# Ledger of designs, part 76: designed miniproteins, single chains, continued (3)

Each design is a single chain, and the fold is of that chain. pLDDT is the mean over its residues in the fold that is shown.

## One batch from the design tools (miniprotein)

Design m10641
Fold by ESMFold2-Fast:
Structure m10641 (fold): chain A 57 residues (1-57)
Amino acid sequence: DAAVRRLAERLGVSVATVTRIVNGDDDEGVRLYLEGRLTPEQARELHRLSRAAAASR
């Protein structure tokens, strides 16, 4: 997913890390860290991707 790759690049983390957060398999510490570093726009994009992943179930 191109959106996941772009977000991973902007946050300086792996695509696997963003995918785990989006799917709710994230480590609590990683999630808190990234949430503290996200701009409002990046936080909205992460939330949008999380909803898209949930809808794909």
Scores: mean pLDDT 66

Design m10642
Fold by ESMFold2-Fast:
Structure m10642 (fold): chain A 63 residues (1-63)
Amino acid sequence: SIDEKIAEAIKKYAGEKLTQELLLKAHQLDEEALFKVYAILYDEDPNDPRLEAMKKLIETVFG
């Protein structure tokens, strides 16, 4: 499920930083990049308003 993939990404990418290359891949709808960006944003601030929009995008494209 998408929630399981998100949980695994959060564990896997804890402490990593956002890069321009990663953002470009996420813009191209690369699945791994989208989950990684979500995980990094969540690690920085779990209440980030961008997380709701990103989860909806991930669910729409890959759910």
Scores: mean pLDDT 84

Design m10643
Fold by ESMFold2-Fast:
Structure m10643 (fold): chain A 88 residues (1-88)
Amino acid sequence: MSNEEAEELLERAERALEEGDAERAEEALLALARAAPDMDSEMRRRLLLALVEAMRSEDERIREAARRAAEEILASGDEALAPGVKRL
């Protein structure tokens, strides 16, 4: 994934969370979780913040999407993200 595509997905996830769009948030968060190994440290930080926001959502679908995204990150063995995700 290119940095431009990762940035667009992050912006899409952040907007979907702000708007309460569960379907868009789920798609974006799962795509970001799969792309996490190719992300720089700034993008990983933004992903962690988006996951925290999603887990605090009033929408159960958004919370479940964040949980699945977190599990995908942990399963991938990404050592840079794992400590942050475990603290969620």
Scores: mean pLDDT 77

Design m10644
Fold by ESMFold2-Fast:
Structure m10644 (fold): chain A 68 residues (1-68)
Amino acid sequence: MEYGEKAAEAGLAGDEEAALEALTEANRIFGPDGADKAGAEAVTRLLDAGDEEGARRVARAGQIASKA
């Protein structure tokens, strides 16, 4: 998912704001299920890359985005 890739890239860069923007846009276009899918994809990609801190950052952004 395009927004999952954007959120993963933001997580790797340490940019929590960019991750939040990507997941908020996914919620706006696809609804909460789309935002959840994008967030889960991003977290999986970050964990596969060994970036636990990035994964935590994206998970936090996803919690905020799902309430927007």
Scores: mean pLDDT 77

Design m10645
Fold by ESMFold2-Fast:
Structure m10645 (fold): chain A 79 residues (1-79)
Amino acid sequence: SVEERFEELKKEFEEGKLSEEELKERAIEIIEETEDIEIINRIENFARKLYEEGKISRETLLEIETAAGIKLIKRAVGL
């Protein structure tokens, strides 16, 4: 499930098994595949937390937030 993929992503990154680029790519993939706004919100909150902790760049945070915003707009307009 998308939920299980997100939980695995968090665990692998926290264990140091993923680069920042791999985290970004997998987070955006989950956002694009999910129809659940709550999962999108949780991914955005996780990315913001990582940025505040100095674990990812502002650019990575912005790219994740942009993907989430685009997905939400597409859902709102039926695309």
Scores: mean pLDDT 87

Design m10646
Fold by ESMFold2-Fast:
Structure m10646 (fold): chain A 64 residues (1-64)
Amino acid sequence: GPLEEALRAAVAGDREALERGIERLTAQGHSRERVRRAVDEAGTLLALGHSEEEALARARELLA
């Protein structure tokens, strides 16, 4: 989904794909600021050695 795509783009440093993912989530009714925070926090968890599943669970919690 768009959240998984945005997180993977952020990890890969693909700024264009990340921006597309954020826009898709914003179009679904999420605040742009909240989406950016969720993706950033998930990316930090991955950098600290957490799994993609844990990072996505945290991002989903922040978007709920």
Scores: mean pLDDT 85

Design m10647
Fold by ESMFold2-Fast:
Order: sequence, then C-alpha cells, then structure tokens
Structure m10647 (fold): chain A 64 residues (1-64)
Amino acid sequence: SEDLANEFVKEIVRLDFDVEKVTNLLNKYDCSEDTKNRIIELLKEELSVEKLVKIRDLVKKDCT
C-alpha cells in the first residue's frame, strides 16, 4: 500500500499532473470514486509538496 502510494506519486509527477492522464492511472489503483474525485480536485489546485503528501495519503488509505 505505501509502496503503491509512492509509485503513484512518482507517476503523477512524470505525467506532469495532467488531469486526464492521472484519471486513467487511478483506474489501475482501484481507488473508490470519492478518493478519485478528491485526488482530481487536488490536482486542479495550486500544486505543492503538501498537496502531494495529501494525494499520497489518500492512495495509501483507500487504493489497493
């Protein structure tokens, strides 16, 4: 779970935070619809290290 969350964050960075590409990536991680929507909402906001930590924590808690 933690390793998958860290991998997900690295992939988001590689995808240059592109909302459409990240949405497709989220399907691979079996996240709930609520968690997917929350991550996409965070991606639309000004990105910071704090936002990346929040995204990682959401993936760690809900995505498998």
Scores: mean pLDDT 77

Design m10648
Fold by ESMFold2-Fast:
Structure m10648 (fold): chain A 74 residues (1-74)
Amino acid sequence: NKKEELEKKKEEARRTALEVAERVLGPEQAKILAKGSLRGLADTALAAAREKGDEESVRKAEEALKKIDEVESF
C-alpha cells in the first residue's frame, strides 16, 4: 500500500531529523522545531550540523530531506 509506505518513510524522516536536531541543537530546541513542519525541522538540523562540521549528522539530515522530497513528490 503506497499510502502506508509513504507514512512509514515520513515517520522515519521525522525520527532521523529529530535525532540530528537533538544532537546538534539540544533536546529543548529540537522539541520546539518538531512542533513545526518536518521539512523545517530537517532543514534547520542540516544547517546546524554543517555549521558544527558534524559529517555524520549532515549525512543523516540529508538522508531525511531526501525521504521528505520523495514523500512530497507523490
Scores: mean pLDDT 82

Design m10649
Fold by ESMFold2-Fast:
Structure m10649 (fold): chain A 82 residues (1-82)
Amino acid sequence: KTLNFVLPDGKVVSVELEESDTAIDILEKIKEQHPELKPIIDKVIEILEKNPELEKKLQDAILSYPDNATIDLPKLLNEIFS
């Protein structure tokens, strides 16, 4: 399925999700399309690598959205980490 992520700078990126994609895999796909976000995304990935429970929570949240949904990524990350 495809999801649309609103980025911290207000840009929207469309990501095609594979069934095997983890939250980290999805963030890496966003980083590949928007390399300027590497410092922010790398920091989030580092937090998720240290907290597998947060990674699963984020993955489950992302996978709960229907095909072609739009997700406010900063808002979602804040909800998961707070």
Scores: mean pLDDT 82

Design m10650
Fold by ESMFold2-Fast:
Structure m10650 (fold): chain A 88 residues (1-88)
Amino acid sequence: LEEELEEAVRRYEELAAAHADDPETKRIYELLAEAARAARAGDLEAFRRRAEEAAYLAALKNGASEEEARELARRVAEEELAALRELL
């Protein structure tokens, strides 16, 4: 799992750099890298918050309303946290 999280951090950092011309997409990948780092540190609450923020911004970028984006982001973050706990 630690190797997989290290790879996830590197991948998201590379994706953020590759999207320097798209600040919204860059920010989403930066948040995903932060979530992976939090997971590596065992900070599950930081992981959930970063994942939720990334999902929220992604939903807004895809045209969701703020209300829809908040509901989707919360659900996605809860599902990702549950999946991470199953791997630990």
Scores: mean pLDDT 84

Design m10651
Fold by ESMFold2-Fast:
Structure m10651 (fold): chain A 55 residues (1-55)
Amino acid sequence: GYATALAQAKSAVRASGGEPAKDADESIKKAESRGNDNGKAGAITARMRSRMAAE
């Protein structure tokens, strides 16, 4: 679920201590793709965020 992905992203930020944007974006992207009708739009938006973070 979406809430689970958000909680996991927060945990990753705390444990990782250096990759918050990447972990959060990836978890959100996966949740959108796997659990929502917005999979198409959500995946595109998440991809753009990942590119901005990866740059």
Scores: mean pLDDT 58

Design m10652
Fold by ESMFold2-Fast:
Structure m10652 (fold): chain A 92 residues (1-92)
Amino acid sequence: MDEKIEEYAELGGEILSIELELAVLKAIARQGKGLEEYEKAKKRYDEFLKRLKAQLFDQDDINRIQEIYVLRGSEKAKELAEEIEKSIERKK
């Protein structure tokens, strides 16, 4: 289980990093700069989400993965990881 929590925490950090990049680029684009960079980042994010869905992660699982990163090292992170594992097993 600890290895799975670490894997999900790493993945959650990647998701949050991409979402933060998109938020920053969107704010810059609203100021009349970097619209092309925002569009490229959004396309990469959409492709990333498609890969997660191909691994049987639905939107609720993705939300739990992000929460595991924020709450890493807590008992709650372990509970969230167990919920994701059960969700994936139901889809097999």
Scores: mean pLDDT 81

Design m10653
Fold by ESMFold2-Fast:
Structure m10653 (fold): chain A 94 residues (1-94)
Amino acid sequence: SVYQQSAISTLNVLRGFALQQFQQQNVPQSIIDQVQSITDQAIDYIRNGDYDQARDYIQQFLDLTLRVITDPNLRQLIQQGTQNILNLIDLGQR
């Protein structure tokens, strides 16, 4: 659906911003790998229509990125972006 495609696209954009910031902060590879794994699983759950699992993994993405990212503007963008993804999932489920 258009909502699933929009949610996946938005999540990929947020992952891109997070990974760029991780590079600037010299974040350990283990954290980078964890964010990539969480994001890939969230995308797969969205594609499969498994929205409860998708919400859980999107929340894990948010929690991990906010623990690591220090830039306040990027933190706000990730918070707003993840809320938009959750709203898109809710619209796609209805």
Scores: mean pLDDT 89

Design m10654
Fold by ESMFold2-Fast:
Structure m10654 (fold): chain A 67 residues (1-67)
Amino acid sequence: TKKEDAVESVRTNGLLAETFVRMGNRGGADMFLGLGRQQADVDKEARDESLEIYEEYSKKTEEIYKS
């Protein structure tokens, strides 16, 4: 469904952000987190679920930067 596609898009951007931060590319990670946040707003019906996924990857990315 369109809702499932929106959620999967946010998850994909989150995974890319995590990959880039693990590679030491902060700019790339920030870009993909921004894209994930923007995608979370595309489908209003999926927004809450998409935002939870975005927040999980955003938090994980920040923890990697602190280590």
Scores: mean pLDDT 76

Design m10655
Fold by ESMFold2-Fast:
Structure m10655 (fold): chain A 62 residues (1-62)
Amino acid sequence: SMLDKLVEEGRKRALAATSLEEQQRILLELVKRIFEEHEKNGEKLDLVELSRTLQEIAEEAR
């Protein structure tokens, strides 16, 4: 799905980040893009699932 592609691309970028600030910026951009995609498609965003995904990426990027 488009969301899975956005998550994987964001994860790859976060893992390649050379600073914590860059990682945070990338994750924030990912959140914004996911929100925009859900709004355009009229779908309800699962905030719990999104939170878990972001936490997993952040932990892996450390």
Scores: mean pLDDT 77

Design m10656
Fold by ESMFold2-Fast:
Structure m10656 (fold): chain A 73 residues (1-73)
Amino acid sequence: MDEIVERNIELAREAAREALKTGTPEAKKQAELNLSLVRAAEEAEDPERKLMYANMAQAGALATRELIKKIEA
């Protein structure tokens, strides 16, 4: 469980960093959302809620990477 949570959090952090490098307002908003989900996962005391937020952060990372591809196209 912990390994999956840590991996999903790091994926969201990486996606947020790449989004912020684009300098676009849309990517900044998506990065802020990803980082808010990372914070929620880190602050959650319940293991099930922590995993839920980490999974949401991972989904947000995928959406962020798709947004970056569209901006760079």
Scores: mean pLDDT 82

Design m10657
Fold by ESMFold2-Fast:
Structure m10657 (fold): chain A 108 residues (1-108)
Amino acid sequence: MRRELSRLISRAVGHVLRAIGEELDGDYRGAIESLEEAVRELREAARLAERGRDAETLRDIGDALRSVAELSRKLAEKSDPDLAKRALEVAEEAEREARRAYEAARRL
């Protein structure tokens, strides 16, 4: 379980770093796609952390998801309307998953 959790978190961090690089290159579509991957990996990491009763890791995942939501909102401001809508959907999903992670941590 811990090795799988570590791998998911490492992949999520890699996706966030890729998104930042893609934004700097003006590839807003690539940046949004990378943030979508980060949300997927963090969601799975949260499930494993909850199963492992790891409240500290759940809080850290919640913080990471909140950061992804903030980055996604900033990308929406810089993107065309179609990409902006997609970025806002990523932000909303990241915020929902962050709330779930914090709630799960509080219940442990």
Scores: mean pLDDT 89

Design m10658
Fold by ESMFold2-Fast:
Structure m10658 (fold): chain A 67 residues (1-67)
Amino acid sequence: MEEKAKNYAKALASLRAQREAFERGLTYEEMKELADKYYNEYLERIKQGKTVEELKAEIERLRAEMA
């Protein structure tokens, strides 16, 4: 798996976990569990052929929603 794709997966997972933790009032530990869960989901999508460009688009959208 490309390291670049892993980096985008980590960023996307972290952003989703942070947003959900903020909205739901989760603890730091719960947020970390969510980040790990989402990271594994994105790694699976990458293995199934999801492109780096698609990951970038999702990151951009999430950042815009969080701003």
Scores: mean pLDDT 77

Design m10659
Fold by ESMFold2-Fast:
Structure m10659 (fold): chain A 103 residues (1-103)
Amino acid sequence: MKYKYEVTEFKFLSVSVREENGRRVVTVELDGRVKITSEDGFSTVLESTSHTASVAADASAADGLRKLAEEERETAKAYAEAGFEEVAEMEEKAAEIYEELAK
């Protein structure tokens, strides 16, 4: 399709775990952005700076990271189906980072 993509490589910055409303909340910060420019010269910037997953209080931080990976794969699938292949690749790379952190 008629879009130009400029993708910054995802880099892991931090992971934090907290308890909120009786659930375990896992937040991962990644340094990554996608600039999408149409052939008409209009541009939009997408930034993946923080992702959060909520799991049961008795679940591990690794369970939260696996949930984040699953959510990123669903997002990647949606972008691929919409024709945004570079954005889909970026989201797949984020999922891989989350799985590596989950061990």
Scores: mean pLDDT 70

Design m10660
Fold by ESMFold2-Fast:
Structure m10660 (fold): chain A 94 residues (1-94)
Amino acid sequence: MQQLLDQIRTLARQNFDADSVAQVDALLDQIAQAIANRDFDAAMDLLLQIYDIASRNGNTQMMDLVRQITLLILQQHPDPRYRAQAARARAVLA
């Protein structure tokens, strides 16, 4: 998990302007806190915000990293419906 978050941070610093980098850094810190608190719904909402930033900038590598992190969160979610969705999505992204 941490390695994927660090990769997003690195990609933002290499490809985005200073304001977008600051926004991504703040969102990543909030995602790490949400995951630590097992607030997976908050973590997924924050990841969607990073996905939107990546999509607007055409950064497909960052979009793929967000998808990978989302799948890891869904796999760890206590609701078995989210874990089933993660398994199906992972098969499509493989």
Scores: mean pLDDT 76

Design m10661
Fold by ESMFold2-Fast:
Structure m10661 (fold): chain A 85 residues (1-85)
Amino acid sequence: SELDKELDLIEEYAKEYFPEVYDKIKALLDEIRASTDPEEQLKLLKEVQKILMSNAKTPIEMAVITVLISAAEFELLREQRRLER
């Protein structure tokens, strides 16, 4: 799904730029992938955002995190709307 693609982009970004928290981020992303509850998925995604933002060192890193999380949130909301049809 498009959501899975966005989660994969977050994972690769964390692996390359935040290796110190990568294992924790991957565990949270794996919980998002395993969950069927959109509220839980959103909660976990916000926890990923919080961890990455807390570890960001530059404005560029903060901007990239914001874009990646926003894209994943958009796809999650879009998946919810498709399931409600």
Scores: mean pLDDT 85

Design m10662
Fold by ESMFold2-Fast:
Structure m10662 (fold): chain A 75 residues (1-75)
Amino acid sequence: AEDAEKLTDPDLAVRVEAARRIAQEYPLPVRRAMIEPFANSADPEVARAGLEPLAQDPDPVIAEMARAGLKRLEA
C-alpha cells in the first residue's frame, strides 16, 4: 500500500525503488495487479524496474505477462 503511493512521487528515484519493491516483496495478487500499470507507465525506468523482476517471478503467468510488457517497451 505505502509503496503504491510512492509510484506517484515527484522524484523518479522514489518511483523506481517503489516499483522494484512491489515486484520483489509484495504478495502474488498485488504483483499480478501491478503488471499492467507498470507496462503502461509514462516513465520507462519505472516500467523496467517493475517488469524486470516480475519477468523472473516464480508464478509462470506473472512471468509471461511481464515478459510481454517488456517486449512492448523494447518495440
Scores: mean pLDDT 78

Design m10663
Fold by ESMFold2-Fast:
Structure m10663 (fold): chain A 55 residues (1-55)
Amino acid sequence: MVPDLEEAKKLGDEAIKIQKDIDDMIEKGKELYKVDEKKGKEMIEKAHKVRKEYS
């Protein structure tokens, strides 16, 4: 039996990974928006979609 602390840590690590992926996508989208507005918009919208799935 794993203690709640171990389970909480795993969930926390997963949440951190998801949050980082979303942040990275938004940042990449902003960078892309500078050179390609269309691609930048798509990337940011994709990040928002991922965020909504995990909210």
Scores: mean pLDDT 76

Design m10664
Fold by ESMFold2-Fast:
Structure m10664 (fold): chain A 89 residues (1-89)
Amino acid sequence: NVSLEELRESLKDLPDGIQELLLEVFDAYKAGLSAEEVRNTYPRPGGHANQVARLLEILKTSKSPEEFGSQFTTPEMSRGAKRLYEALS
């Protein structure tokens, strides 16, 4: 089992915003939250809760790190997504 601390270290070469987003998706997944629960209970304003919820939906429906990573257009987000998926496998 990969810890939150181990995942954080694996993401440190990525932009801070991507690190925070992926770590929040990791926490939501480990807590067993649905995308709807994230949208309804997240204490952050604006689109942030929707972004975490959307990533959680994509993560749960993806079959591999490569499939999850392929959903993102930026190289940084694609790399981070693959690392997140591998951490949860």
Scores: mean pLDDT 80

Design m10665
Fold by ESMFold2-Fast:
Structure m10665 (fold): chain A 87 residues (1-87)
Amino acid sequence: SLVEGIVKEVKAVLEDAKQDKSKIEIAMDRVLNYATMLQMMLTTEEELAQQTGNQEHQKLAEEYRKAQAVILEYQEQLSKLLKQKQA
């Protein structure tokens, strides 16, 4: 799915930054862009679920919310790496 692809890409970006600290800042920007896109997708599905009562939009919103939690954890890991680089 699109969301699985986003999570996989974000994980790859994080792993690259762990191996090469020169990539941390670019990785943070890339992950923020994915997080922003996912938030917009989530908001759209939540609004459609509220307006239509359609369970498919509610299920998709829950899928995106779970992916958002994973991406937030990866952002926290990148933030810790950045602090270690700056110390």
Scores: mean pLDDT 86

Design m10666
Fold by ESMFold2-Fast:
Structure m10666 (fold): chain A 72 residues (1-72)
Amino acid sequence: SIQEKIDQLKAEIDRLLATNDLTPEQKAELAQSKALLDEVENDKSLSELQKLTLILSVGGTVTTIEIIVRNK
């Protein structure tokens, strides 16, 4: 479900934020991504398409940072 996907992304963000290998820019991006997921979770007026679009955007950011961190 959409909620399970939000929960998974939040868990990934928290895991990455617990890592000391992040730059200040990467930490800021992850914090913003987490705030976006909170908005998607709490805003019942959003359509399924809008929710999925925001989740995909956050997923892209999280995946990009994870790849960078993994390669260092």
Scores: mean pLDDT 83

Design m10667
Fold by ESMFold2-Fast:
Structure m10667 (fold): chain A 66 residues (1-66)
Amino acid sequence: SSALREKARKRAADILARLDDPVVQRIAAKELGISVEELRAMSEEELAERILEIMEQDQKAKEAAA
């Protein structure tokens, strides 16, 4: 949905704004299932798409369980 896409974009921007913080790097990489190296190499658009994939997968799983 457009709401999930907007939420993913906002999350990506927030993470990138704090990437100089090593704690933020580790937490974000772990949550996304990627390495810190991969996270640092990603563009904002790539990061937003990865977050959106996770959010959509989670939403579908919740819909299937409900």
Scores: mean pLDDT 79

Design m10668
Fold by ESMFold2-Fast:
Formats: C-alpha cells, structure tokens, sequence
Structure m10668 (fold): chain A 113 residues (1-113)
C-alpha cells in the first residue's frame, strides 16, 4: 500500500539521519530532525494499525506535520553548508512529504464519499 511504502522510505531516512547525527553529535538541529522523523514513524505505525479512516487520517496528518518540520530543519542546515548527504536526506524527506500529502488527500476523499 502507499502507506507501507512511505513507512519503509521513512525508515531508510531515519537510518541516514542517525548516521549524520553520529558524525555530528553536537549538532542540535540534526538531532531535532532525527527526533521529528522518529515521531513521524510512530504516528504512521499507529495509522497502519487504525481500522477507522478518520483515526488513520488524524495520525497521517500528525506524521506529515513532523516530516514537514524535519524538512524545514534540513533546509536550514543546507543553507549553512553544502553537504551531499544532507542534501540527499533533504530530497528523500521532501519525497516523503509529497507522498504523505497524497495519502491525506485520498483519506479525505474517502471521508467525503
């Protein structure tokens, strides 16, 4: 499902964010982006377990908010320095935002029908 695909992409993004944090342990912005992506994954796992479309939509929206917040932090980090791995993480997180927006739109359509 689209939700399962975005969960797997987010797990890969988390692994890269963890590696960046381990290389830059004093970087509070990298740590905060990692923590927001972890929270997003927790909400997507809750969405996957939800049997109610309204509850699933609520959890996907929470996950989207955290992924968008992480993307903003990564954008700020990229403005400070050119880092190819940071740019790749930003591009991956940006794709996850777009996929989550598509999932939100589909769930909203199901509730309106």
Amino acid sequence: SPLDEVIEELKRALEEAKRLYQEHPDDELIRTAYEFLQLALEYLEKAKKSTDVEEQLKYVRMALNYVEAARRILEELLAQRDDPRLKELYETVSRIVEKLRDIVAELERQLAA
Scores: mean pLDDT 90

Design m10669
Fold by ESMFold2-Fast:
Structure m10669 (fold): chain A 81 residues (1-81)
Amino acid sequence: MERAQKLIDEAEQIIKEAKEYIEKFKNDKDAVSLAEQAIKLAQEAIDLVRKNPLDPQAQFEAEVLLGIAQIQIGLIKMLYG
């Protein structure tokens, strides 16, 4: 349960940061696309761990999804400052 909650908290933080980038770069389609992809991956991770909060496989898959979402956010930071 604690691991699932930590993954949900991390995903919610990614969603918040991605929404801030969408607002900041709303006229940049590439930045918005990367941020929207990060939101989708983070929301998928939340749904996965909420359905199966004690499943180690679901937790691992959520961690992979969040890792990819963090790469999308990292690309925005690298390309746009």
Scores: mean pLDDT 84

Design m10670
Fold by ESMFold2-Fast:
Structure m10670 (fold): chain A 55 residues (1-55)
Amino acid sequence: MITLEQYAELLSVDPSKTPQLEEDYKKLLAFLEQNPELRKLPLEEQYLAYLKKFP
């Protein structure tokens, strides 16, 4: 499962300066739990699927 640090790195953001990061991360985790087939894909593709299906 993707970690908060990996998610911050993927978005190229500083977690200490991004107050919405933890909330967005929780939404990503919920999306991946509903779509477990996406876990076999690279992190970048998991995130792109999230952006298209869970705005």
Scores: mean pLDDT 74

Design m10671
Fold by ESMFold2-Fast:
Structure m10671 (fold): chain A 92 residues (1-92)
Amino acid sequence: AEEAIKALEEAGAPAVAKALRRLVEAGLSTREALERLRAMLDATRDDPELAKMALAFASGDNSVLAWSDEEIAEYLARSTATLDALLAELDA
């Protein structure tokens, strides 16, 4: 969990890193938490307001709600890439 959290923070995805920590603390495995976050990002990709609300709720970080549509789109792109890389590492 800590390695995945650090990778997300270093990729510039601190809100997703916080959401991952919260899911693992709630009793999910690292894999289950990563898969759930990846599914959340996928489900909200076409709706920037829904994406901001989902991420704020999952992370507990309401600063996300103030982001522009461009900021959330860029954040989701790099977060998705990092989550996909982390999931691939777990399958290796």
Scores: mean pLDDT 84

Design m10672
Fold by ESMFold2-Fast:
Structure m10672 (fold): chain A 92 residues (1-92)
Amino acid sequence: MKPSSLVERLERLIERGLKEGKSFRQLADEAMALIDEYLRIGIETKDEKTIEDAKKAVKLAIERFKELGVPESLIKEFKETAESLIEEALKK
């Protein structure tokens, strides 16, 4: 089976980053970069499910960050940045 869904890639990114001792800031930035790349590629290919998949990944990241004790201010910043990226993708 293809381990290439955005949600699966994001889950692996967070798990690996925690094992490597990455900061919450680094985890949030890397998760955002992954979502941004996915949106960019999906919009270029006109994949109608790209926005839905990105929204699911953002929700997963927020739930994981809450479980890990990431500061609420960083979670809010992450959510606002993700909403902006999705709005930019929808303007196409």
Scores: mean pLDDT 79

Design m10673
Fold by ESMFold2-Fast:
Structure m10673 (fold): chain A 90 residues (1-90)
Amino acid sequence: SMAEAKEKLEEWKKIVEEDFEKLKEEARKLAEQGKVEEAIKLVEQAKKQFEAVAEKFIASLPEELKPEAKEFKEKMLKEFEKLIEELKKA
């Protein structure tokens, strides 16, 4: 149903945002320890996994929800890029 699809989208967004906050904490901790290259690789790998999972998830949604999901995907990709640029300056 549309209600179930909307709940699934909101749950996915929440999980992605929570996972990203944990990723930021881990990557920043690695950078503080002088492991900048390891931190960047961690974030780049997570970004690639997110892109692949997001494409499959969005494809499974009703057409009405795809624009919202695509907007969220673009927002998150920009957050990954900002984190990578932050780490490169460390």
Scores: mean pLDDT 90

Design m10674
Fold by ESMFold2-Fast:
Structure m10674 (fold): chain A 79 residues (1-79)
Amino acid sequence: TVDRLQRELQDETEALRKRLSDESTRLLGEMSGQAVDSDDQTVQQLAQQLGQQLRSLGASDDDVQQAVDIVLRTAQIAA
């Protein structure tokens, strides 16, 4: 169900937030929020921009990949 997918996404987001800086966590939240109201092309662009910004802030490749996945899954659940 959508509720279970939302819960899994929230749990993964909270785990990632514990590893990210406050700035990276803010960017993840902003990009995820924008993805909900965006078309597929814009969602892909937002996910790519988030990945680049997080790398610039010193996030690991694994954390960057998880953040990108969270944005893409947030958009998919909202669709």
Scores: mean pLDDT 78

Design m10675
Fold by ESMFold2-Fast:
Structure m10675 (fold): chain A 66 residues (1-66)
Amino acid sequence: MKPVDEEDVLRALGEIALAIGKIALQRGESPEEVRAWLDRQLKRLEELGASPEIIAEMRADGDALL
């Protein structure tokens, strides 16, 4: 079994960010503010070394959320 590595951690962080964004949107937060917050989280993941594929997937999921 593959040990937990940086890629798995970054993917999990992205999924948590999307879950937080979804909950915020369901609670009546502004879609513009939720999008801006998610964009900041994706930029952070890129700075931490997330692959372009993970970033693209998270961005697509975020766009589908809004």
Scores: mean pLDDT 78

Design m10676
Fold by ESMFold2-Fast:
Structure m10676 (fold): chain A 63 residues (1-63)
Amino acid sequence: TSGRLLAAIEAASAFVGPEAGRKAARMLHDGASVEEVEKFLASIPGVDEETARRAAEAAHAAL
């Protein structure tokens, strides 16, 4: 689980940076849906819906 969480952080961070990527991976680990994480990431200035979707999907796949 620890190694999977780190992989999820790295996967999301490639799209949205380390701070947002870490938050996205933690949300998924804590039971948030991919849809909830996409909505969170899309709310960040400079993150478009496609980037948010790719980041959330990459983090989920790594978990």
Scores: mean pLDDT 85

